# Ledger of designs, part 34: designed miniproteins, single chains, continued (2)

Each design is a single chain, and the fold is of that chain. pLDDT is the mean over its residues in the fold that is shown.

## One batch from the design tools (miniprotein)

Design m5152
Fold by ESMFold2-Fast:
Structure m5152 (fold): chain A 70 residues (1-70)
Amino acid sequence: SPLPPARPELVALVEELGLGRGIMAEEIAVLVERLAAQGHSARELAATLTALGFPVSEAAARRLIEAARR
């Protein structure tokens, strides 16, 4: 089943960072929200996204976590 849509602001940030577009950006945004809610650090998020094929810096991962916690 399709996941519920992530917040538009977080999806836009995922697309701005070049990690994905459309449905892929929505899925990445949902993953970011989940990992942020579980208390993962920016370093852990960057490592997880990179392992999944979406390379991102700790600084970019910090921006994603901060956006997810708004």
Scores: mean pLDDT 81

Design m5153
Fold by ESMFold2-Fast:
Structure m5153 (fold): chain A 59 residues (1-59)
Amino acid sequence: AAAEEEAERIRAEGERKYAELQKNAELNSPQARPYGLDLGRASREAYLKQAEALRAAAA
């Protein structure tokens, strides 16, 4: 229950952060865009992993 809600919040925050990083990479520099997208993807994956670990710990 509470852990599942927290995991969902972490996941949603990761999605939002990824979208923000992608937008900033496009605005700041075309040269930095691929690097920024890779960082955003890695960050999003880390949030997903944390959410999964939290759900597993709650089970």
Scores: mean pLDDT 69

Design m5154
Fold by ESMFold2-Fast:
Order: sequence, then C-alpha cells, then structure tokens
Structure m5154 (fold): chain A 87 residues (1-87)
Amino acid sequence: SAEDELRAAIEAAIERLVAEWRANPPASREEALARLQRAAQRLVDETERRADELGFSDEQKATLIGQALQELAARFAELEAERRAAA
C-alpha cells in the first residue's frame, strides 16, 4: 500500500542518517544535537515530498512525520549514549 511504501521510505531515510552518524561520529554533545536538528529537517522534507507524491492527506502526513521524528530522536539518543560510553 501507499502507507507501507511511505513507512518503508521513512525507515530507509532514518537508517541512512544513522549510518552517516556511525561513519563520522560527532565529537561533542553540542555537535550531536546540531546533527539531530539537521537530520530532523532532512527527514521532514523527504517525508513531506514522498507523502505528496503518494497522495497522502495533510492529517496522515502530520501523523507519519510525528512518528518518524519520534523514531529518529530515539535512535539518535541511543547513538549519543553509545558515543559517551565509548569515550
């Protein structure tokens, strides 16, 4: 379904952002926060674009963006905890 396609695209986008963090980990908490903010903006833009292409309503799009941002924040918090533990 279009919803499954959008969710798969969101998951793939989050995994790309996580892979970018692991390839070049931030040197500080401040850099980590800045990366999360930039990643969130990229994820919102990509999700909006894909949702528009698939014909989603504004309500459906808002719900999926909210879920995507929550997942991204959780994944990045986990990566930051790993960075701090490895220091």
Scores: mean pLDDT 84

Design m5155
Fold by ESMFold2-Fast:
Structure m5155 (fold): chain A 82 residues (1-82)
Amino acid sequence: MLKITFTIDGKEYTVEGSNEDEIVDKIIEELKKHYNLPDELLEEIKKALKEILKKAKNLEEANKAINEFLKYVDKILKELNL
């Protein structure tokens, strides 16, 4: 079972899932609670999250990479006033 801990808008979240798709879908659901994102942008974020999980050598690297990516996304979405 995969477990990822990440931060959105200064709040920490933990998601658990049996596979990468389940983890990514749970992360996207948390993002949707904070931002009104168009479906096309959600699909691009989803693709990026899946690639990060595939490239990570272990769970620690996955958590770090997901957190860095989501911090970047959070910053950009705030700058766009979404």
Scores: mean pLDDT 79

Design m5156
Fold by ESMFold2-Fast:
Structure m5156 (fold): chain A 71 residues (1-71)
Amino acid sequence: SMELGIEILVGEMRKLGYDEEIIDEIKALMERGGVNLTEALNMVGLLLDYERQGRREEGAQLLIDEARSRL
């Protein structure tokens, strides 16, 4: 469940063209703090919404902050 959630989110982040440094940071934080499939899908939805608004980097920062809050 967690592994699948992380895989889906990381795959979507790569598709959206995020830097590997940002992807690696989020992946590491999510592996430590945990994320379920539903939470990962919600995070994908948030990234897509921010990308549509032209706020792509802000969306990534919100995910980093959320992942850190779980540690």
Scores: mean pLDDT 80

Design m5157
Fold by ESMFold2-Fast:
Structure m5157 (fold): chain A 90 residues (1-90)
Amino acid sequence: SDLERAIELFNEGIKRLKKVASPEERLELEIIEGMFLIALGISKLIDDDDFLARQGIRLSRQLVEIAERLGDEEALELFREAIRLFERSL
């Protein structure tokens, strides 16, 4: 599904950024990852995939800004594609 693929790209982008990030930047990425996991848990509890997709878009936009700051063009493309797929799942 578009939602499942968006989650895969979101996670792959974070994994890639962690390889080039400083320890402090890694903590920022782990906080965003944690916020997404909380959103995933809430989405399952309330049976609302649209809620998860909206949170995925919001967090992926933050990750786009981080990828641009770190100069990781491949991670940037992963997050932009994740946003498109989250939007398509709505």
Scores: mean pLDDT 89

Design m5158
Fold by ESMFold2-Fast:
Structure m5158 (fold): chain A 70 residues (1-70)
Amino acid sequence: DIEELKKMIIESIEEAKKNIDKDYNLTPEQRELLIKELDEMEEEVKKIKSAEELLKTVQEKVAEMFEKLT
């Protein structure tokens, strides 16, 4: 069920945002950037209709976040 997958991904995104907000090893600018990327990922996930598109979108967004940190 794609709705169950979306729910798990959204919950993981929310937990990641909480962890990032409390991570003092990151600069304030890095935290702001990562939280914005996660907010964008959450909005895109909500609009997706297929499991294949969901997996691809999450993989691409995670790669973009790591690229912006390096």
Scores: mean pLDDT 79

Design m5159
Fold by ESMFold2-Fast:
Structure m5159 (fold): chain A 81 residues (1-81)
Amino acid sequence: SQEDKMLEQLKKIRAEMEEIKAEAPSESQPLVDKQIKQIDELIKQAKKALENGDYRQAQQYVIQVEATLGLMIMLHWVDKK
């Protein structure tokens, strides 16, 4: 279902966040932790919207989660490229 696909996407994003945290240097850990907390809250809101059948709102939260992850990845990779 569309709901199952969104939940699987959120699960993959959460796993990618943990990978970024594991690779981040110690001095960057506080910033990464703040970003993870922000993403966790957005995931919580997305799941709540899905439970209420509000797929449009859930999709907006998924986009915000992906944008936040994209920023984390960009900041991490800019130092390497």
Scores: mean pLDDT 78

Design m5160
Fold by ESMFold2-Fast:
Structure m5160 (fold): chain A 67 residues (1-67)
Amino acid sequence: SLSPAQRQAALDLLRAAGLSEAEAEALIKEVTRLIQEGRGKEAGELLLAAGLSPDQADRVGVLLVLG
């Protein structure tokens, strides 16, 4: 499971990208599920589709993989 610090850092990045708190929470849940299922490419594509830059998507992905 994600540490509280890793989860908060991911939320802060998503909110900085323009997502609401509810949108960021829903996205973290879905991306974490895709990573756990071995679907890391789809997780990355979902982050980009949500409006993140490639750099922002990479940072969020790293935080969620280390959980």
Scores: mean pLDDT 81

Design m5161
Fold by ESMFold2-Fast:
Structure m5161 (fold): chain A 88 residues (1-88)
Amino acid sequence: AAAEKIEALRREAREKAALTGGASEAAQRMIDATNATIKAASPEGSAAMRASLAPQLESMRSQKDAIEKAGADAVAEAEAEAARLAAA
C-alpha cells in the first residue's frame, strides 16, 4: 500500500516535470517569435517596436518564470510527500 502510493507520487512528479517543460518551451517560443518580429523591422522601426513591446516581453518572461516555479514547486511537493511516506 505505502509502496504503491510512493510510486504514484513519483509518477505524478515526473508527469508534472514533463508538462512544465512543455509549457516553458511554448512560452519561450512566443518570446523568440516576438523578438524575431522586432528584428525583422527596419533599424528605426526595430528600436521603436522594441520600446513599445518591452512591457509585453517582460510579461511573457514573467509568465515563463511563473510556469517554471509552479512546476518546480509541484514536483518538490510530490517528492517531499513520497519521502515522508517512505520514512513512515
Scores: mean pLDDT 81

Design m5162
Fold by ESMFold2-Fast:
Structure m5162 (fold): chain A 87 residues (1-87)
Amino acid sequence: MLKPEVEFLLTAAVAYLLLKKHPDAKGEVADKLKELVEEGKKKWGEEALEKAARFVEEMVAAGRAGVDLTEEEAIERAEKLLEELKA
């Protein structure tokens, strides 16, 4: 299962990616996404969120292409990304 820190990083990265694709987004949902992005930037920085967003895009693309990634493999890749961003 995902570590809380990895889960938060990926959640912030998804929020960052969604706002980047919809920069004109407004309303309560958009405000919550912006809040998650600012918390992520405060903890890891913008370049770290960009790298995590790229990881999320790659995982989504692999899933859409029918690549059968196990939950364990996906978790391992996410944890490795977090360690690289912390080091």
Scores: mean pLDDT 72

Design m5163
Fold by ESMFold2-Fast:
Structure m5163 (fold): chain A 120 residues (1-120)
Amino acid sequence: SEIDKLREEMVKKLEEYEKRLAELVAEAKAKLDEARRAELERLFAEAKRLIEELKEKILNKEVSVEEAKEMVKRILDLTLEMAKLLFEAGLKDLALEVREVGIEFAGEVYNLALEIEELE
């Protein structure tokens, strides 16, 4: 039951992250040219796919701590690519916010994964 509570908290953090990232992407899309908007949408779609996949695997108890950590790393890498795209487009404040949100998300979910590993 303690491990189940930690899994519920991980899902909650993933949902909060997806929502916040979607808000930042929507703001960025309004300020980007067509080509950069399409690339941002592609990166976000891949990040969203991985977030939903990780969320489903956690809910179904089908993911190891090691696999969860690797998926979080992949989500963070995509988020940092989005931040780089925004920075190169001159949207520096928004790029920094995307970067900070990604790093905070990765740290929080990684810490929850470590707590699960310690209870096993």
Scores: mean pLDDT 87

Design m5164
Fold by ESMFold2-Fast:
Parts: structure tokens; sequence; C-alpha cells
Structure m5164 (fold): chain A 56 residues (1-56)
């Protein structure tokens, strides 16, 4: 169903954003870049929102 496809897309998006968040936070910690840490945190929040939509 279209709803199943939409949920799968939100889950895939959540996984991708979480992976990007993890990489940006690691790079931010390694380089001392506040900008990279802030970007990582934004992607982590976006991933959580997408995961909640996938679970709904």
Amino acid sequence: SSREALRANYQAGADAMQALSDRLQKLGDETGSESLREQGARYARAAQTAKEYAAA
C-alpha cells in the first residue's frame, strides 16, 4: 500500500540522516569544529522525526 511505501521511505531517510549525523559529530569532535557538531545534531533531530513518522 502507499502508506507502507511512505513508512519505508521515512525509515530509509531516518537511517541515512542518522548515519550522516554520526559522521558529522565524529568529524566535529576530531577537528574541534562547532559547526560540524551543530550540523550533526540537526541531522540527529531530523532522523528522530523521520523515525517517528515511520513508526506512526
Scores: mean pLDDT 86

Design m5165
Fold by ESMFold2-Fast:
Structure m5165 (fold): chain A 77 residues (1-77)
Amino acid sequence: SLVQQIQQQSQQVEDGARRVIDHARTNMTPEERARMIGIAGRAMSRVQQARLSVQRGSDLQGALDQVTQARRDVERV
């Protein structure tokens, strides 16, 4: 189901964002750290919006697209 795909992608985003934040805490300039934290924060915002869509039962396709993009953003770091 779309809900299961959104939940699976959301978990991957959360795991990826945590990894990005942990990595940002080591061997980085303040500017690089801020950039990475920003990427993780935006990805987590997409997850929050997708979860709201699931709760409302609306725009599940858009929610899936949002978390899929967020996953790609955290994986590119």
Scores: mean pLDDT 87

Design m5166
Fold by ESMFold2-Fast:
Structure m5166 (fold): chain A 65 residues (1-65)
Amino acid sequence: QPRLRTVRVFVDLKKYTVEEGVEAVKRALADYGRRHGRQVRLVSIEVKIDEERGLAEITATFEET
């Protein structure tokens, strides 16, 4: 049965864009599925920006089968 999982990644906005961080998360999820012999489907991505620290917190929710 499919399982819902979350992963959280922090991106340094002085070096990378939010879009680059989102693409890196999608790539990491594809790599995870491939390495563990699992089907991974991205369900949602949420982005929170901490302007004081120049960080973006990217939370991805995905289904694993």
Scores: mean pLDDT 82

Design m5167
Fold by ESMFold2-Fast:
Formats: C-alpha cells, structure tokens, sequence
Structure m5167 (fold): chain A 70 residues (1-70)
C-alpha cells in the first residue's frame, strides 16, 4: 500500500538524517564546546549539547570575573 511505502521512506529518511547528524556532530566536536552545543541535537545528543552549553556559560562567568579585576 502507498501508506506502507511512505512509512518505510520516512524510516529510511530518519536513519539517513541520524547518520549525517552524527558525522557533522563529530566534526563540530573538534571545534570545541560551541560546535558541540550547536550540532548535538542533530545527532540525538541533546544531553551532551546541554553539558557543552553549561561549560561555555561557566567559562563566560569566569572571564567576566577576571575582566572586573582589570
């Protein structure tokens, strides 16, 4: 049936998107926490992305403290 064919196409599309997302995510991780946070959702790595975002936030807080000492 046409509905069953569409279902299979959607499933294959999701698998391809996941694979592409993982490849792009691995490349982004080499760019540091910002790249990790930005592309983690595309790879289904939302928890890693949230962690990377928190790392950036802490780094910015520390930088702000140091800047006030100048």
Amino acid sequence: SMLEELKKLLEKGRELTRKLGKENYELAKKSGPAGTALLAPMAGKDEEGERAARELEEELKELGKRLKEL
Scores: mean pLDDT 70

Design m5168
Fold by ESMFold2-Fast:
Structure m5168 (fold): chain A 68 residues (1-68)
Amino acid sequence: MREELLEKLKEEVAKEAAEAAKTQSLDDAFRTAARKVREIAEKYKDVLTDEDIEEIERAAMQAAAKAY
C-alpha cells in the first residue's frame, strides 16, 4: 500500500540522515537526505505524490537537525 511504502521510506531516509548528522556534518546530512529523496521521487513518481515526497524530505531534515 502507498501509506505503508511512504512510512517505510520516511523511516529509512530519516535514519540515514540522522546517522550522517552524527558522524559527519549537518550540511552533509542534508545533502544525503536530498539525494535520497530525489532518487525516491524518480523511482516512485507513479506511486507517490508531490506531497508524499515533501513529507519524506521534511522527516529526513527534521531527524538530521534533531540528531545534530
Scores: mean pLDDT 78

Design m5169
Fold by ESMFold2-Fast:
Structure m5169 (fold): chain A 63 residues (1-63)
Amino acid sequence: SLSEEEKKALKEAEKAAKAGVVALLDSGRMSAEEARRLQLTAAAEKLGLSVEEFYAKAKELDA
């Protein structure tokens, strides 16, 4: 199980990533796939995790 601190950190990272994707898509300079990949990488890095680790923790939160 994830701690409350971990859940909060994951939620904030995903919120920041979502906002970044919207901003990049609005700029018209990136594809949706590129923007999503870049922002997920940034979210993982913010938490000190790899993208794979970030996905694993997010999946655990959702389970």
Scores: mean pLDDT 70

Design m5170
Fold by ESMFold2-Fast:
Structure m5170 (fold): chain A 92 residues (1-92)
Amino acid sequence: DAEDEAIAEAVEAALDEERAREVTELGAEAARAIEAGDGEKAKELAERALRLARELLEEARRRAEDPAAREALEQARRRAEASLAALLEAAE
């Protein structure tokens, strides 16, 4: 709805798009490495993506003035950590 769109816009305004793209690309590469059976590469890429995601989302949360956007960024960080942890577990 309109509130969800406003929160999404506030989140986007706080995020560094270039670093967000880098995190997304590293996560996608990690998933492809798992599909290819390269667990070592998948683990390295997932660990790098997780480190960057934590830094990116924490910085965005500090810049966000809207409490709802700040909460959404914290939830996004937890979801990113969970997704990357699942990739790391699958790589074992």
Scores: mean pLDDT 73

Design m5171
Fold by ESMFold2-Fast:
Structure m5171 (fold): chain A 88 residues (1-88)
Amino acid sequence: SLAEKVLKEIEEALELFKENEEIVKILEKAKELVEKHKENEEEVKAISLATQYVIAELLGIEVSEELNPSWPEELKELFYKYKEELKK
């Protein structure tokens, strides 16, 4: 399933960033959100994308609107919802 793939990616990222406490907190929250919404592919897609963008910002990687051009409107709404949720 999509949720299983995303959870594996989060687990790999947790190992990669284990010494970065701020990124670990974001990844742990992302894992909880994916587990909560595991049966909803659109929610899982949005959580995965939002997690990637938040971590990129924390690493000083340039994040621009070009990274989300032409996404469906529903995905964009969920993306911004989860981007804010992950930053809390």
Scores: mean pLDDT 80

Design m5172
Fold by ESMFold2-Fast:
Structure m5172 (fold): chain A 86 residues (1-86)
Amino acid sequence: MEEELRLGVEVLRRTSRYLREKGKTELSEEVERIAKEAERAIEEGDYEKAEEYIKKGEELILSHRDDPEVREAVGRAIGEGREAYE
């Protein structure tokens, strides 16, 4: 529940960071904004709103999945997040 939502935010934040490293600045900024909104919703206890923002971030990233650099950034972010949970 809350831990899964926090993981989603972490994945979005890491994806944004890796996108910045690859020079995908505009996409990075959009993903980071969505991650911040999701985190704020978690802090407010609005888990439905947090899930909506996480899904919006995932959909935005998936709309750019034909870019190999975007796929690499997402893969790294997800891989690191998976290690945080058993």
Scores: mean pLDDT 79

Design m5173
Fold by ESMFold2-Fast:
Structure m5173 (fold): chain A 65 residues (1-65)
Amino acid sequence: SRAAVRAGLAGRLSPAATQAALRTLSDAEIRALLASHGVTVTDAQIAVLRTDPVVVRALQREVQL
């Protein structure tokens, strides 16, 4: 859900839990959500976010909601 992804980006979830929440969204929904927080991502970066918790951890540090 979008609420779970937002909680994850705020650092309230582990990177693995945030990655699992991101897998529930479409690429367009992930792009729109990240753009609302000032983060621009490519389709290739979205693929990495779906598979690599280390990249999710880096994004959590960037967004700091």
Scores: mean pLDDT 71

Design m5174
Fold by ESMFold2-Fast:
Order: sequence, then structure tokens, then C-alpha cells
Structure m5174 (fold): chain A 77 residues (1-77)
Amino acid sequence: SALREALARALYELAAPALLAAGHSEEEVRALAEALAEVAATQPPEEALAFARAVLTAAGVPEAVVDAAVARLRELL
């Protein structure tokens, strides 16, 4: 869907540099962005945003970048 593609692109653009710096591969970063976009497109917004925050934090993304990514996802939902 167009929404899922927009969510995946936004997640990739905002979080990819931090995920790569944390030691994730390009393939892992792309897969994570797509998985989080699917959750954001299919789950209730508050649950999806809480899940995205938890996953990005666990993956080693700094709090400021997590906050920016969650804010952008909220704008798209």
C-alpha cells in the first residue's frame, strides 16, 4: 500500500544512519523499516507507535532519533 511504503521510507530515512552506526547491516535496516511500517499500517496507532519506540530503542537508536521517527509516523497515521 502507498501508506506502508511512505511509513517504510520515513523510518529508513530517519533511523537508518543510527541503526548502521549501532552495527546493523543495510539488509537488517531495510527489513526492520519494512516490518515496523507493516505494524504501523495494520495495528491501532498508539500500539504501533509504542512498538516502534520499543524496537528502535532495543536496536540501539538514540532517544532523539527515536522521538523524531515516532513523531513522523504519527504525522503519517
Scores: mean pLDDT 85

Design m5175
Fold by ESMFold2-Fast:
Structure m5175 (fold): chain A 83 residues (1-83)
Amino acid sequence: AAAEAARRRAEEENVATAIQFYLDRGDLEKVRELLKKHYGAETEEQFEEAIERARKVWDELMKDFKEQIELGIERGLERARAL
């Protein structure tokens, strides 16, 4: 049960990362392909809903990533002061 949830989350994070990558590049055709493939989006409303869902996953991932970077910087500065 927990393993299936973790696998699903990893897939969602990978898809959200890919969608954000192509959004940042302005490759809207590739974004639509990914939304159709992974979210089953077919109508304009479904594409808007799917992109918001993907952006939410990306925002959560980036928040976690930023927190880990900040902790890493703090640890690095503490190590530098110990030298």
Scores: mean pLDDT 76

Design m5176
Fold by ESMFold2-Fast:
Structure m5176 (fold): chain A 71 residues (1-71)
Amino acid sequence: MSTAEGASKVGKEIKATGKETVSIEEVRKLAEKYLDKEAAEKAVEAARRLAGGGETVSIDQAGLGLAGALT
């Protein structure tokens, strides 16, 4: 699948959890499920940037920003 399609699926899975925040490790797991290795690493890096040096990102930022930032 395309990077955009995979990133969209990662974002939707994160939103489906109903949590306020999601960990970078959870983003990595979902990215590796829906994206190839290179795109998964970019997804993890995007999540780290959205986290501002923390270990978590907000679910709203992850769902919209991650899907957009990877395309």
Scores: mean pLDDT 70

Design m5177
Fold by ESMFold2-Fast:
Structure m5177 (fold): chain A 94 residues (1-94)
Amino acid sequence: PVRHVEAETREALLDEGVRGALELMRDPSAQVIATSKKLGLKATVSLEDLPDGKRATVVVQGEEFKELHRIELLEDASGTVTVVNEEDIFELKP
């Protein structure tokens, strides 16, 4: 089942996205969609299986599917999860 979460701030939206990524890494069938109606934003998570771990990507999108923030998480063979890439596109001028 898909679980929907509403976030009031950009920071809360990112936190829910990361939580969704961690849940998806534990159970690939568990999907979480975080939205903020107030901000017009949506956070989505994708999972990639690697030979010795997993990679999850959290993308925060605005109107017209514009990427505004991206976080990549890597789980290694020991089960340790680290942030390997983060881009804050919200700081770019339109």
Scores: mean pLDDT 74

Design m5178
Fold by ESMFold2-Fast:
Structure m5178 (fold): chain A 60 residues (1-60)
Amino acid sequence: SELDEIRREASRLIAAHLGKLSEEALRQANDLLNKIDASKDVAEAREYKEQLKALIESES
């Protein structure tokens, strides 16, 4: 499903930047992953993924 693809993309984003994220950023990233996983609305999940992307870009 589209939701499953968004979840996979979010997980891959974190994995790709694992060595660049601080402990605090990792906690925030995992919180966003939990929100994406809990979401049943594609638009909501995409918004959380964009927040995750912005977080990673600010940390790298």
Scores: mean pLDDT 82

Design m5179
Fold by ESMFold2-Fast:
Structure m5179 (fold): chain A 65 residues (1-65)
Amino acid sequence: ISAEEAQAFATTVAEALRAGGVPLTDAQIQSLKDLGRQLAAQGASKEEAQTALITRGVDIADSLR
């Protein structure tokens, strides 16, 4: 996965969580984008990066309950 693609997917995850009523801060959205960039730098596949970003997003959502 490219850094740009990973960050775009992180943004999609953040938007989906916000649409579901999760009050994400700008810092939390940035942390998802940073994770996406790190995964791309580590040579993660698209599937690996998507799974990791979804998992992180769910963890953030759970912390805000």
Scores: mean pLDDT 80

Design m5180
Fold by ESMFold2-Fast:
Structure m5180 (fold): chain A 81 residues (1-81)
Amino acid sequence: MLSEEEKEALRKAKELLIELKEKGTEEDLQQAVLIIRIVARYLKEKGLDEEAAKLLEAAELPDKEESINRALEVIDKLLEE
């Protein structure tokens, strides 16, 4: 299970992804995909290999808004546990 500090880091990542999606410029969407990849590496280092793989899959989607939506689903599921 994730610690409260790790959950707080995920909440901050979630808030930033939502903000970047709402701004909606190509640069903001590219930054969101980079953040998704950073979060995936973080989760893999914590032993959450399945969730990390789901985030990397999300980052490879051709629609960057769909990438963000998929990443938010993974993060929300982790925050519910």
Scores: mean pLDDT 84

Design m5181
Fold by ESMFold2-Fast:
Structure m5181 (fold): chain A 92 residues (1-92)
Amino acid sequence: DLKKKLEEIEKEIEEYYKKLLANTPEEDRPKVEKLVEYVKKLAEHEIKNPGVLDEETKKIKAEAEEIHLDLVAARARRAGKDPSAEVARARE
């Protein structure tokens, strides 16, 4: 059921990022919120239009990846971890 699938994925995305947001400095919160918005939009597009990737969706995907990797690097620096290693892990 499309409706159930959308609800499940949206809740999974929200729960995952809600936990991350709780541990995110206020300065990075807008980035996390934007990432969540983009990830939800990409997931909804894929469920509704499997295998169809238009230019707008490609742009959103690229922007989401940039935000995600930037947040991974920033968190790694704050935690005293290697940002390069954590970014490489996130790309897998």
Scores: mean pLDDT 77

Design m5182
Fold by ESMFold2-Fast:
Order: sequence, then C-alpha cells, then structure tokens
Structure m5182 (fold): chain A 94 residues (1-94)
Amino acid sequence: KVEELVERLRRAREAAIAALEANDKEAFNKAVLELVETAKELVGEEELAELEEEAVAAAQEALAAGELKSVEEGLKLALETLERLVLERVEEKL
C-alpha cells in the first residue's frame, strides 16, 4: 500500500539526517539508498529524476544566498525537499 511506502520514505529521510548529524558516512549512504529506492517505487524513475534535480537546485540556491551555515545543512535541505516533493506528487496522483 502507498501508506507503507510513505512511512518508509519518512523513516529513510529521518535516518539519513540522523546519520549526517552523527557524521556516520556508511549509515548515511544506506539511508539515502533506501530513500531513493522507496521514492522510485512511489513516483517512478523519470519523475524521481526531475524531483531530485529540483531538490538539489533548491539546496544550491540556499547555499549560494548564504542562508545555510554548512554543506551538511544543504544536504539536509535537499533530503527534506525531495521527501516533500515526492509526497506532493503521490497526493496529486491520488
């Protein structure tokens, strides 16, 4: 069910952010892989590529504007933005 994938997506994002804050590179990579695979299952590969580009662009714009204190904050923003965009796309298709 979609609800199970949505919960998995949220847990993967939470795990990725926790790993970033702990400087655990291996845990971060594992969580990001789970996030990407879950997002791909929810919206499809082509849609996910577009949403990934949008999330990265938003983080890069915030970094360039001096709104973020570190690259780690940029990664966190990109992960949070990607989750939000995926969930919005899922709602749109329902």
Scores: mean pLDDT 82

Design m5183
Fold by ESMFold2-Fast:
Structure m5183 (fold): chain A 64 residues (1-64)
Amino acid sequence: MLYELVWANTVGRVFMHEAGLGDVVTLEELEAAASKYPNLKLERRGDTLYVLYNGEVIAVFRRV
């Protein structure tokens, strides 16, 4: 399942860079990257995927 980056704050951009993630990612790549960080959570709502760090949304993806 493919997701395209819609928005990221500075923390989200740092996370993506450190995880080696581009603007188009698979759900498996996101889950694998998030598993390396305590307090990172992925939340899916319909076609939208939220990346949360300490309860704050740091990045938003849409399913392509």
Scores: mean pLDDT 85

Design m5184
Fold by ESMFold2-Fast:
Structure m5184 (fold): chain A 72 residues (1-72)
Amino acid sequence: MSEEELRRMAENIARASEEIGEDVAAALAIKEASTLPKEEAVRFLRAAAEAADRAGHARLAETLRQAKEEIE
């Protein structure tokens, strides 16, 4: 998956959290990450956490950072 595709997906997760809530958005992001190779999953979760922070979704950002650290 390209860096641009990962960034777009990350921004979509942050945007979706406004409609479906931060907890559901976090669960969807973690599920998506589980379908990716480990290196891409780490990059995706990092990008998603950064996008969530920029959008003001602090809880989502923290949940995604924790998920990234658990992947190794």
Scores: mean pLDDT 81

Design m5185
Fold by ESMFold2-Fast:
Structure m5185 (fold): chain A 70 residues (1-70)
Amino acid sequence: MEKILEENTKLADERLKKVQEEADKYLIDARRKATASSPEEGQKLIAEAEKKRTDMLKEVEDERKKLISS
């Protein structure tokens, strides 16, 4: 039992890390584009990237909870 829980936790943590890196990449890309864009377009790009990051992190946290609580 304990070993299976450890394996599931490790897999969930690895997925969380990968999703965090992908979400951070969206924000970094948006900031880069914002620097080359108008202030209005830049703010829009950053806001959209922040929303996408939040949604991605929420999804992976929900998946992690299901894996650990099963």
Scores: mean pLDDT 77

Design m5186
Fold by ESMFold2-Fast:
Structure m5186 (fold): chain A 84 residues (1-84)
Amino acid sequence: GELSFYLLFGVPQKKVDEIEEKAKKLVDKKELEKKAKEVIDYLNKQIEIASNVIPPSFWPFIENYKKELEDKLKKILEEHKKKL
C-alpha cells in the first residue's frame, strides 16, 4: 500500500538528501560512508519485506530505482573525497 511505497521510495530518498547536505558541510568521510551503507541496507531490507506484495511487473522499476540511489550515493562520496 501507500506506506510500503513511502518506505521503499520516500525514506531512502530523504536519507540520500541528508547525506548530500552532510557532504556539502564536509563532515567526516567515515560517517558519510556509514550513512550511505545504512541507506542501501535499509532499502534492501524494505525490498525484501515488500517482495510478497510487489507485482512481478514492477520489479524492473524497483531495480532501476535502487541503481539510481546507489549511483547518486557513489557520486556524493566521490565529490566529498575531492573536497578533502
Scores: mean pLDDT 71

Design m5187
Fold by ESMFold2-Fast:
Structure m5187 (fold): chain A 88 residues (1-88)
Amino acid sequence: SAEKKIEELEKQTEEAGAKAKEAKAAGDVEELRKQVEQLREVIAQANTLAGELVSAGGSKEDLEKALEVAKKAYKEGEEAAKGAEELE
């Protein structure tokens, strides 16, 4: 279901964000860049789900949740990318 997929993407966002913060503390630029790519994948999946919900006439609530996951993943990705740039 859309709700289950949204929950899975939210958990992936939280996990990738946590790993990025740990990698930054360790000075691990390679791991930071890996988590940026993981977060980009979550954003792509959340946006694809949002588009499918619009096309299929899914619930407004599910659409709003999918878009919220994309926003959270984007923010975590920005923080991780900035961390990688700061470490160089």
Scores: mean pLDDT 85

